# Designed miniproteins, single chains, continued (3), part 4

Each design is a single chain, and the fold is of that chain. pLDDT is the mean over its residues in the fold that is shown.

## One batch from the design tools (miniprotein)

Design m8107
Fold by ESMFold2-Fast:
Structure m8107 (fold): chain A 64 residues (1-64)
Amino acid sequence: SDPAALRAERVARFLVSRGLLDISDLPALAPALKEVRSVADVRRLVDVPDEHHAALAAVLASAD
């Protein structure tokens, strides 16, 4: 029910599903993922190709 936790979960699921993040790396990134608000914030943590930008932006918007 925490919006930040929901957003972090959806972003993590997106990154893993697109092969951009290994599921074994999730626990280390979980605190930082709760602080992300934009695609730029995610890109500071994980390399996200431009082709995934629009989809990731939609995930961030849908979790608010």
Scores: mean pLDDT 80

Design m8108
Fold by ESMFold2-Fast:
Structure m8108 (fold): chain A 70 residues (1-70)
Amino acid sequence: SGRAALQKKLAELQKKIEQLQKQIELLEKKLKENSEDKAFVEKLQKDIKALQEQLKKLQEEIEKLKKQLQ
């Protein structure tokens, strides 16, 4: 029986997603505030993309865990 363990893991992943979303929002705000600095903008866009890829992986893991709980 792994249902309780899977539910705990789901809660932990959801918390991680919330943290990553907040980080992305902060970087997007910095991007808007520094739009004239092309090199800085390019770096922030790369960092945002990396965080978005992490978000996607965590969302995929959550969907797999939800399927196991069905």
Scores: mean pLDDT 84

Design m8109
Fold by ESMFold2-Fast:
Structure m8109 (fold): chain A 63 residues (1-63)
Amino acid sequence: SREEAIRAAELAHRKAKELGLTDEEVNIASLTARDLVLNQGLSVEEAAEKGVEKAIEYKKKRE
């Protein structure tokens, strides 16, 4: 649902910031988590974790 997608994005945002990721990487985590809920039906927690993983992958490829 839209509400679950918002919650996943907020959770991913919080987790990414706690890890010290940049604003760009935090946005990648949040947008990815939202899209995973809406397009793949993942749970809020699963989507948030995968969103953060995506942001970390992006960070590693840039370094």
Scores: mean pLDDT 84

Design m8110
Fold by ESMFold2-Fast:
Structure m8110 (fold): chain A 88 residues (1-88)
Amino acid sequence: MEASQKEIEKAVAIWEEGMKTMVEEMRAAGVSQEDIDKQKELWQQALEQAVAEAKKRAANGEFLSAEEIINLAGQKALELAQQYYKES
């Protein structure tokens, strides 16, 4: 139980620090606050979905590491970004 919670917290911390670095780089490049907020929203949704899946699996006795949770969040973020950045 505690090990699973620590892995989830570790994954969240790593993801949030990565997001902060990207936000600083986007601001330095002159990206609008609107575009930054949209990117943050997509990443927050991806992380939320990965954490929910990790908690569901933990309830069934399957414990994901921080690395596996980050991998899930990365896949979800890619899917969400592809939907958003498709020209249509």
Scores: mean pLDDT 80

Design m8111
Fold by ESMFold2-Fast:
Structure m8111 (fold): chain A 90 residues (1-90)
Amino acid sequence: IDELKEKLRNALLQRDLEELVRIFSTTSDEEFEELFNSTNDGLVLSFLRRYNPTEDNPGFRFGSEALRRALREGDLATFRRELAREAQGA
């Protein structure tokens, strides 16, 4: 868990999209839920609430469903495309 927390925190701070995709494609939902329930890191908690909401803490959507799927499947190209689409808002 501590390694997962530090990797996720560092990827978020550096805006390392490749590392975020790697973390999410290789980490189980159970590991994210355990991290969510055990951590007090505001940055990590905020991100996890958006991506992997629990029943006790229903998060809002991490952008579109396509963004979440791309992260989970390790599809960096689709993840970048969906992020750009959200940023445009048009």
Scores: mean pLDDT 63

Design m8112
Fold by ESMFold2-Fast:
Order: C-alpha cells, then structure tokens, then sequence
Structure m8112 (fold): chain A 53 residues (1-53)
C-alpha cells in the first residue's frame, strides 16, 4: 500500500519533533517522562509498519 511509506515518513517527522521538544522543555521532568513514553509508541508503530513490507 502506497501510504505505508507516507506513514513511516510521518513517524520520522514526529521523532524529530519529539527531539526538539526534549531540548526545549529539558527542565520539565513530567513532560520529559511523557515524551519518553511517546517515543516508545512511535518506535513500536515504525516496527509494525516495516513488518508489513
């Protein structure tokens, strides 16, 4: 399906956004914990999409 590559691209963009947010809010430990959990979700989504290839 054509949109699998598109979804992978979106997940990569989301990872970049998360890295930027970590730098911007490095002094907010609660936010950093939420971001870490979000990164795990994104990694799992990337793995699931790559398995569909």
Amino acid sequence: KDYIDYKLKLLEEMEKAIENARKQFADDPEFLADIDETRKVIERQKEALEEKK
Scores: mean pLDDT 77

Design m8113
Fold by ESMFold2-Fast:
Structure m8113 (fold): chain A 80 residues (1-80)
Amino acid sequence: SLLEEFQKLVERTKELLEKIMEKAEKENNQEKMKEAAKLNEELIELYNKGLEAVKNKDEETLREILEKVQELKKKVEKLL
């Protein structure tokens, strides 16, 4: 389902961010930590908007949010 795809994508993106933050912490890379934290805040915002779309049964909005999370994941992957 679209909801399951959304949940899985958010979880994968969160896992990548956790790995990036762990690596940045070990490297004492404060700039990378700050960038990862910003992307994490964006992920939280998109997750909350996605939950509202689910509550409203708005599949069109959920698809748009899914696309935005996919773009966010690409930005996260560039930090690896």
Scores: mean pLDDT 88

Design m8114
Fold by ESMFold2-Fast:
Structure m8114 (fold): chain A 62 residues (1-62)
Amino acid sequence: MDEGKRSREAAVKAAEAGDSTAAATAAWELGQVDPSRREAARKAVEAGRAGDSAAAKEYAEL
């Protein structure tokens, strides 16, 4: 729980900051914890790159 929450928050932060490298790393870590989270983290990274931080946050919270 705590580790999954931390990974999710890291993905959101990276996406909000526009740091695609950090976002990719956080998404990979999230995928190692849960395969279902991998897809949500991936969507968050894509939304962040597009400059849509709100969508990125929403996907990462799934």
Scores: mean pLDDT 64

Design m8115
Fold by ESMFold2-Fast:
Structure m8115 (fold): chain A 80 residues (1-80)
Amino acid sequence: LTPLQIDVLKVIAKHNPEGATEEEIAKELGVSRSTVRRALDELEKQGLVRREKVPGTDEYRYYLTPEGLKALIKASAERR
């Protein structure tokens, strides 16, 4: 995982169980939505996050998978 991908996973974990939108993640990390979207696409391909469409909008909420939580715990242990 890249440092950005780890930070994205941390923001999503902080917003459990409600999940986090691309905009919320971008604002908390101080990066562009495009940067966050690229990281989210790679994390979704790895099965570390899932997305669900927010009813009545064109936006998605992102949630940690069990594998995503395990990856985040491992990454957090490696930083200590």
Scores: mean pLDDT 80

Design m8116
Fold by ESMFold2-Fast:
Structure m8116 (fold): chain A 68 residues (1-68)
Amino acid sequence: SAEEEAKKAVEEAKEKLKELVEKGASDDEIMQLENELLARLFAAERAGLPAEVRDALLKEYGKFLKEL
């Protein structure tokens, strides 16, 4: 489902973000990861992902980034 794909995209992005931050990756690398995540969430939204679920997933990613 679109929701399952979106949730998987966020979990994969969180894992990659943690690795990038821990190795001292550039802001450009972090920005590219965020752009890839946004593209996947945009595609899921077009496939029928509810706005409330999209907002919750973006909030989860943003919280994870702030807590790193």
Scores: mean pLDDT 83

Design m8117
Fold by ESMFold2-Fast:
Structure m8117 (fold): chain A 70 residues (1-70)
Amino acid sequence: PIIDPSLISEEDVKEAQRLIEKAKAEGISPEDLVNQLIEEGEQAYSAGKNDEAVRLYKLAAAAKLLLEKS
């Protein structure tokens, strides 16, 4: 699902920024990080972990917004 930008908190943006920096340090592209977060969100949703799935989708959306501004 597409997450509305108004649902992304400052905390989500800060966490996404930390994940992007960690991914870069590990040689993972930011685009691959976004795809990984989406995949983990789908897996969490399929496992009935709806709160975790929403968190992962918000982090993916926040990371994507940060990439669009860079």
Scores: mean pLDDT 78

Design m8118
Fold by ESMFold2-Fast:
Structure m8118 (fold): chain A 68 residues (1-68)
Amino acid sequence: MSPLEKAEAYYKEVKPKLSEEDQKKLDEMLANFRKYAEENPEDLEGLELARDIFIQEAKKLLEEEKKK
């Protein structure tokens, strides 16, 4: 799977567990990643870094949701 495909798989797993506000944040983060991938399709290292950042931030949103 590409870095974007891995991020999208995790997005689908996490999104239904979040509040509407946090879902919008997750949607924005994925949109930013997709935009980066469209503008920099040859930057494989940057795409892998963007995937890791996306997963880390999504995990933070999920942990914050558990505290509500």
Scores: mean pLDDT 81

Design m8119
Fold by ESMFold2-Fast:
Structure m8119 (fold): chain A 91 residues (1-91)
Amino acid sequence: DELLKKAKEVLEKVKDEKLKARLENALKLIEEDPEDADAWTLLGIVLFDLGEYELSAEAFEKALELDPNHLAAQHGLKLSKEELEKKKEEE
């Protein structure tokens, strides 16, 4: 999965130990159960906190494929897309 490959590349570059631990935990939960919408939502949240808004949006979209009613994933996807639109004007 391209999303998981890119998330693992982000993990190698993360200097914040708390964010690194959160990213490792989210990836572990997905490896244990790839149909767990909560695990994909946790991945989206930590990627958002890392400023990885494109990967964050992809993770939340994956969570919503598994559970369309997941409120945290719906909210996270909206915020990730809003940050991506802001970033287009800065790059």
Scores: mean pLDDT 84

Design m8120
Fold by ESMFold2-Fast:
Structure m8120 (fold): chain A 102 residues (1-102)
Amino acid sequence: MKEKLREIAEKYAPRAEELLKAPAPEAKELRKEMAEEGAKELIEWYKKEFGREPNLEERIEALELAAELAEEYRKQGKENEALAVEWIAEGLGKKMIEEQKK
């Protein structure tokens, strides 16, 4: 899990940097798109690796690992990677809340 989150964070870091420079309304929509893409990549990787979707407990663990990883990246001066993993975690969290409201 944590290694896959690092891979995704590093992949999306350049997009996160560009989103910080974009006008607010465009940045908001592009951030949502990036968060949804990254969350989808994590879930699809999990399904391929373990043959099933992550349960609620595993999704909570992914959010906790993402928060830990963001702190590690900030301590290393890697703000773009920290922002990328935080935004992807936000996308994952929103999907969890939407699934619980059904």
Scores: mean pLDDT 77

Design m8121
Fold by ESMFold2-Fast:
Structure m8121 (fold): chain A 100 residues (1-100)
Amino acid sequence: MKSLIEQIKEILEKIKEILKEEAEKSKDPYVKELLEILVEQIESALKFLDNPSASLEEKVEVVKALVEELEKILPYLPKEVQEELKELIKKLKELIKEME
């Protein structure tokens, strides 16, 4: 079985790919910038999750912060993308609860 951290990383990679694609498709410069910032934040979080010196508590806090930012941008995305991201966010929240 994959570790909880490895499962979180796989979900974050999927979210990153979705947000990258939506940023490229976006005609709204405000939405595009928000999506690009979130992609960079996810990339930074993925690197932090690989840091053996970081505590599990610190890793959980970083993922929780990303979940909050993802929930804030959901209304700016197409309905189909919102539904897919909501499912992935739900899985992240479940994994975070298992680590608490």
Scores: mean pLDDT 85

Design m8122
Fold by ESMFold2-Fast:
Structure m8122 (fold): chain A 62 residues (1-62)
Amino acid sequence: MSPQEILDRARETLDRAVALGLMTPEGAAAVLAHVQRLLDEGDLDLAESMVRTVERWVEERE
């Protein structure tokens, strides 16, 4: 999986989390910035783990 794919998934998932009231827009921006930093540092596994966690929260609400 490419860093860009992980980042695109993060953006989509965080937008859904905000729409569902699970997260503030400010909180979502902070998580996205952290994912981007992990990708810049080459920590793809941790970045993907963070995105999966948010995806799970969204799935539990929908």
Scores: mean pLDDT 82

Design m8123
Fold by ESMFold2-Fast:
Structure m8123 (fold): chain A 118 residues (1-118)
Amino acid sequence: SLEELMSSIDIEKFTEKIEELYESNEEFREYLDKFLESLGLTRESLKSDEPGFRGAILLGLGLVLYKEGKLELPVSREELEQLAALAGVIEAELKKVLENEEELAEEVIKKVIEYLEI
């Protein structure tokens, strides 16, 4: 389940990898800045114990990495088109994907976790 997947994440490793990507990847930096601003949060919130917050960040990162050709997602072309349509929107729409498309979100997040080795 998505909850079990999110509880398996090492928060220290997650925070380290996200901070590294924030410095090295311009498109991810722009995504994360917009995401955090939409919530009134800062990068210190990356240390949060909130699973939904980490899930939204990992989903957004997965879309960035897919767009850059760095990650292959184990989802159908139709599902990728749905995710791509959400890539231009802020946290509220990504949260809807996590709530309504749990299986799709889980597959994307799982691949991002494997990519980050967390």
Scores: mean pLDDT 70

Design m8124
Fold by ESMFold2-Fast:
Structure m8124 (fold): chain A 61 residues (1-61)
Amino acid sequence: SAADAEKAEEYAKAAAAQIAKYYPDGTVTVSKEGEDTFVGTVVAGDKTFTVTVSAQHFALA
């Protein structure tokens, strides 16, 4: 659902923000990679950190 996608995006942003606390000059981006997948990316100089979150993670099975 749209709500599950919103939660996935929020989680990706939160996780990337946690990493960014250790890299204050880092750039944080969140992108949609596929239908229900969000990738939070932190780029700090030569280092790149990625967190992948799927909207399916928040769907009731």
Scores: mean pLDDT 75

Design m8125
Fold by ESMFold2-Fast:
Structure m8125 (fold): chain A 91 residues (1-91)
Amino acid sequence: SSHSQQLQQQIAQEGQQMKKDGGPAIEKVLLEAKGGMVIMKGSALSLASSPEEGQKIIDEATEEGRRLEREGEELGRKLEEEKKKKEEELS
């Protein structure tokens, strides 16, 4: 029936929208989580190294982790801007 066809089209459109909105949002969360994990791993490795090597490991891991966190934050900002733009186009 036409009613079942319209329902299927709505579900398909909502699924496509979730995939478009979810993909970058998931990437943002993964980048932020990876940043934190890199910092934690650096700290753990520093405990097993000489003081000089340990400091370098912490510095490098912290810088890489902060870079990933900033990248995730920038993706989040862009996602919010795109969401706002789409909501304005739908209203």
Scores: mean pLDDT 66

Design m8126
Fold by ESMFold2-Fast:
Formats: structure tokens, C-alpha cells, sequence
Structure m8126 (fold): chain A 89 residues (1-89)
């Protein structure tokens, strides 16, 4: 996947899930710093890490979306979401 494809996918997720601008900005800043150091970058993975760091509920929705793309059955995704919600509080 090219960086352009990753940026497009990232923007689609930001729009779809209403990702807060602050989290979007932090993700892009981290990606820029990693690229400047010659490190590999994956914007979706960085976004996921920022959501985890902030303890944001949207991590559950993004995890479900990623699992759907990987071909996991809907029933298994629902069970994982329920378990994750229970663990959170």
C-alpha cells in the first residue's frame, strides 16, 4: 500500500467514526516524525495506538472495522466488542 492509499484510508476512517481533530493531529505528527527518522509508518496502526493511549471508546469501533476487513465473522466481532466493553468498566 502506498502512503497516498494509507492517507485516503485514514481520512475515510476519521470521517466515518468522527475521530476528534486532536487525535487526528497527534497521529499525523507521529507519522511525520517516524518518516523523518526513516522508520516505517502505518497511519491506521498509529491512529489505533493514539485511541488506546487516550482510552477513547472509538477504539472498539475501529477494531471491529479492521476485523471485518480481515474477514472475521460478524458474530465473533460482536462477542469481542461486548467483551471489550465489559473490560473497560
Amino acid sequence: MTLEDELKRFEELVKKYGIPEEIKEKTLEMAKKMLEKGLPVNLVALLTMELIKEGHPLIIDLHAEILKELGFPEEEIEKMVELWEEIRK
Scores: mean pLDDT 69

Design m8127
Fold by ESMFold2-Fast:
Structure m8127 (fold): chain A 87 residues (1-87)
Amino acid sequence: SLDAQIAAVQAQMRAVQAELAALWPAVRAGDQAARDRAIALLQRLTDLLIQYTRLTGQRNGWPQAVIDARIAAIRAQAQQAIALIRA
C-alpha cells in the first residue's frame, strides 16, 4: 500500500539520520573518512526525501508543479550541505 511505502521510507530516513548524527563529531574534527561517509549518507538521505515527497504528494493529490518545486529545493539544500562539509 502507499501508506506502507511511506512508512518504509520514513524508517530508512531515520536510520540514515542516526548514522549521520553518530558521524558528526568526527566530521567536525576534520576526519576525511567521516566526511566522505557523511556525504554518501546525505546523498542517500536526499534520495529518500525525494521519494518521500513523491509518495506524500501522490497521497495528498499535490499538483506536479508543487512536487517538482519541493524536489528542486531538496536538491539545492543537499548541494549546499555537501559543499559545507567539503569546505
Scores: mean pLDDT 91

Design m8128
Fold by ESMFold2-Fast:
Structure m8128 (fold): chain A 85 residues (1-85)
Amino acid sequence: KPTMLEKLEELIKKDKRLKEGEVLLLVNGKVYRLPNLEEAKKKALELKENALLAEVVRDENGELVIGKVIAVTKSNVEYSDVIEL
């Protein structure tokens, strides 16, 4: 029932090993933790599934939050610059 954004925020709170600059790749109910956006894009292309890339950034309070979100389709090698959830 939570929105995709709420699910991503919950994952960030639960994974205490997550670091600023890392990217979460959400694909078909699975989450992959990648060190940066370029590696996350490579992984999404490798999997050839519909996916969301969510960049992890720090806010003004020093908390890890979702920054940019990029949608990838399994047959589309182009990425949207930004997508709002």
Scores: mean pLDDT 69

Design m8129
Fold by ESMFold2-Fast:
Structure m8129 (fold): chain A 68 residues (1-68)
Amino acid sequence: LQDILDETEQRMYQATDRINRIVDPSVVPEIRQMTDDLIAGLRKQGLSREKMEEIVEGFRQMLDDLAA
């Protein structure tokens, strides 16, 4: 479980870092806050690997849409 959470956290921060390079700097704090809040929530819930992967993919798509 810990390994899955650590992997999920890394993937989410990687997605955030990619978007951070191309979005307006004024929205970066909000994106970081959303990422931190979601990671904290995931750590409290004890979700399955499948559910965590679904959430990560949805989060990544959301960030890509914001950058488009």
Scores: mean pLDDT 72

Design m8130
Fold by ESMFold2-Fast:
Structure m8130 (fold): chain A 68 residues (1-68)
Amino acid sequence: MSREAELRARIALYLAKHGWATVEELAEMLGVSKEEAQKAVDDLVARGAIERREEGGKTLYRLADRQR
């Protein structure tokens, strides 16, 4: 499995346990750069795996409610 696919899996697992996270929080907690974390969340949003929300001037991400 590629490093990018492993990072996406770790992000999904983190969001499953903690709910919402910023890119900055994901980068810090997973030990990757903000650029790597941003790319991984962009890929997950494009795949419909996570949702993006903007609240209080912050961009937050969580697992998408996939009922189909």
Scores: mean pLDDT 79

Design m8131
Fold by ESMFold2-Fast:
Structure m8131 (fold): chain A 85 residues (1-85)
Amino acid sequence: SLDELERLRDLIENGSVEEQIEALLRARDLVEERFGSNAIGLLTMLRQLILSFWLASQGKLSDEEIEKFREIALQTLDDIIERLK
């Protein structure tokens, strides 16, 4: 699961918006399966990021907003990786 999370992190950093959405959906599923209700803060953040990247895919966010959400997404994945150590 750690190797998978590192691959998802790379997709968020370097991938397309579609790949970023798929990576965040997969990260959500992994967090839900592993931690359930014990990770409600991470699950809430992942849901917000999925919505934000979906809005980006619809052309509804500025480049500056997309960059901010990318930074938050990378930090969120780093927090998930740390929690699984």
Scores: mean pLDDT 86

Design m8132
Fold by ESMFold2-Fast:
Structure m8132 (fold): chain A 68 residues (1-68)
Amino acid sequence: IEETARSFALGIKDLDPEHVYQATKVAINTLKKKKGEKYAKEFGDKVISNLDEELSKAAKKAKDEALK
């Protein structure tokens, strides 16, 4: 999960906040269905920790909305 989250964060770190939000929301919804809510939450937390302040806010918003 650490490697997957780090790789995902590296893939989106050069995107704008809107694209980071959308990509993160899709990834978390997909993982929630495939691996369960706990795995998806941990993945989201690790993605957020690997992004800068601006992008991490977008990723956190996506995580919170996807896990409703």
Scores: mean pLDDT 78

Design m8133
Fold by ESMFold2-Fast:
Structure m8133 (fold): chain A 100 residues (1-100)
Amino acid sequence: SKEEFLKKINDYYEKALQELDALYQEARARVTDPEALKRIDEVLKKAYDEISKIVNEAIERIQKSTDKETMEKIFNEAKQKIDEVLEKARAEIDRILAES
């Protein structure tokens, strides 16, 4: 059902936001340089914006869909894109931390 896939995408979105929060807390514990923290904030802000866009587009596509297979494909594509954004953010933060 549409309700089931809307719940799944929203649950995945919440999990992704928790991962971004965890990355922020880890960074704050490891670095005191204000410039490095500002760069990390910018990485996380960009990741948040990209994930929010992916989720909103997936929700709109699910709402317009009528078959389960299409909704499942939309969810899986959104999940992969979210995972890629999170991986890229983590790698960029690790790079900043290594240079600090």
Scores: mean pLDDT 88

Design m8134
Fold by ESMFold2-Fast:
Structure m8134 (fold): chain A 68 residues (1-68)
Amino acid sequence: MSDAEKVELTREVKEVLEMMENNDPNFEKKLKELFERYPEAAQSIADQLKHLFPEYSEKIDEILEEVK
């Protein structure tokens, strides 16, 4: 990925983290868009999010499967 893409990905991951912390249902749509835009990073992002928010593990896995 380019440096610009890495910076944008980092911002988008932070946005998803904030949405998940606030239990915002829009995080599902944002996360799906993130996985579709960065398929090479999708698994590592999913693993990080599941570590931070284990209560969302099933939902994260569902979204990841939808984009495969």
Scores: mean pLDDT 79

Design m8135
Fold by ESMFold2-Fast:
Structure m8135 (fold): chain A 79 residues (1-79)
Amino acid sequence: SSEEGFEKLLEYLLEKTNNPEIIERIRELYKNKEDPEKQIEMQILLKLAKEGEKDKKKIEEKLEKEKKELTELMPEHTR
């Protein structure tokens, strides 16, 4: 059950970050599996959450920077 496993991961990250906004953002991105940009954004946010980043401003700045860098290096986001 990928959904159950993902929700358990989000619970763990919520405890680690104490930031429900990042967790909710990750959850919304997960629902957009067919959007390669949303997939990339989700992976970046998971990385930041695992690192314990809880500052919304820093998360938004790092997310936008990394997304732009990936877009410039890979104009085709996925296969």
Scores: mean pLDDT 72

Design m8136
Fold by ESMFold2-Fast:
Structure m8136 (fold): chain A 91 residues (1-91)
Amino acid sequence: GEKSAQEIEKQVEEITEEILKLVEVDRSVARSAALAALSMVDGGFVSRDTAIRNAAEAAKEAQERFPDDLGRASILASSLTILRSLREGKK
């Protein structure tokens, strides 16, 4: 419902700000990683603190790989965040 969508959007923005405190990346790349991190936390795969750290590292690595294409960097940041969370999380 709309209340769920508003809550998700607020949580994504909060995680995005936490990522940006840890790494110097474009906000769009950080937001992409944040959305993936929230999905992994909500799925019970990883804790919030671990998800944020994994997302920050993923965002940094993705932007270093694609510094001239923030769209590709954003996709890679999300993918790396998911993969790392699955390795550390509960099934």
Scores: mean pLDDT 83

Design m8137
Fold by ESMFold2-Fast:
Structure m8137 (fold): chain A 77 residues (1-77)
Amino acid sequence: SEAAESAEHVSRVFEELSRLAREGEKPEEIAKRLEELLPGAISPETLEEIAKMSPEEVAEKLEEMSRRNRELAERLR
């Protein structure tokens, strides 16, 4: 399913960026990369919230979003 493949790709992007956040990448850079890699997938309001979080908070949020998209991909197969 194309929808399942899309959700899996989104999950992988969130997982990669959560790792960068745990390695100390700036939240504002994570928000920028999210907009560039997944245009329109996250609301501008949520991107602004992410930019104001600590790296640990960003990592936790992205890990949750990755898990949810992985679960969605499994349901769409």
Scores: mean pLDDT 83

Design m8138
Fold by ESMFold2-Fast:
Structure m8138 (fold): chain A 117 residues (1-117)
Amino acid sequence: MKTTLELAEEIYKELKDKGNVIYFRGRDALGNEFGAAFDASDLTEEELVRIARDVAKGLAQAGMDAEAKAITKDGKEYTVRAGPDDPPLTPEERERVAEAMEKAFAPVQKKIDEILA
């Protein structure tokens, strides 16, 4: 069975030709790894970096060792990490993280559903 990291890598490869992509990965306290990627071709480079930072921060506050990458179509990469010393997410930042996570996991869920069909 493919891991969520492997599915995220496949989704990233599909999306990178469309434009900007956000890819993130994390590890929980038990050593379980996860990943997701979503199409951000409609975002500016500034918005792309901002949402990647909010995602990394949200995952770190959930107790995960996590990184987010904002990747442009031309291969320019911004890697962002959040630590325990970062200030807590605002309600608005939490909403953005929730929306980003839902958008990121939808393609992963679709791939899982296709495999199980």
Scores: mean pLDDT 69

Design m8139
Fold by ESMFold2-Fast:
Structure m8139 (fold): chain A 69 residues (1-69)
Amino acid sequence: MREELAEQVREELEKAGLGELGEELARLILAGDLRAARKLAMREGARVAGRPVPSDAELEALLDAQEAA
């Protein structure tokens, strides 16, 4: 389950030229720290999209809303 998700994320990001990000995300997923993995993905997603990087407090609020849904 987590191992499959971690491997898939690692492979997809490696193909995109973001192998180091993929390895860090996979490490967090395998450690069971899915919240930290999602925060990292959202932060880097904003950076790649050229958007302002959300603050840690904004990311926590977004994740709390997502988990409540």
Scores: mean pLDDT 76

Design m8140
Fold by ESMFold2-Fast:
Structure m8140 (fold): chain A 94 residues (1-94)
Amino acid sequence: KSKLEQLEDLLLRFYIEASEVLKATLSDEEYQKKMAEINAIIREMSKQMQKPGISHEEAVELAIEMLERIAEVADNPEVRELAEKAIRELRELA
């Protein structure tokens, strides 16, 4: 796989795992609210990562920023640990 495909796969795994943690720990209403905020961050950051001519290194930096913002919004220690793990793997791709 290309480095970009590896980055996308890593972000998708994080998203699935973080969503599962939040669904298990929050009420349905709280889960929907948190996921709406997380999805808004993903939409904003994805637009930046999909700009023509963006470097691989810049895409990795944007992905790390996105993971940090998601962890802050989630306000959950398991999601923070998942984000820290994903950030370590992303830094190895840079």
Scores: mean pLDDT 84

Design m8141
Fold by ESMFold2-Fast:
Structure m8141 (fold): chain A 93 residues (1-93)
Amino acid sequence: SLDEELAEKLRKALEKPPSLNLSPLDVEVLLGMARIAAALKMPELLVKHAIEVLQSKAVTPEHVDELIEIFEESGLLKVAEVVREYKERRFAG
């Protein structure tokens, strides 16, 4: 399925440590672009912007929760699962 293919693409992209020095405002803009891609039913573009958000050093757990919600609302449940696993790995204290 497209959901499984996109989940694998995201998992591979997230094997690399966060490298993007984006401001919190840049992260909010990328989240907005992800929401627009979801509304336009462009799942590949949605995943592209999600990778940029998750590769940002400035991303917060709340930003990740917003991405999970966007993917779940888009029916990309396996992609949402990959993002949940990444959240646990990145923000586990």
Scores: mean pLDDT 88

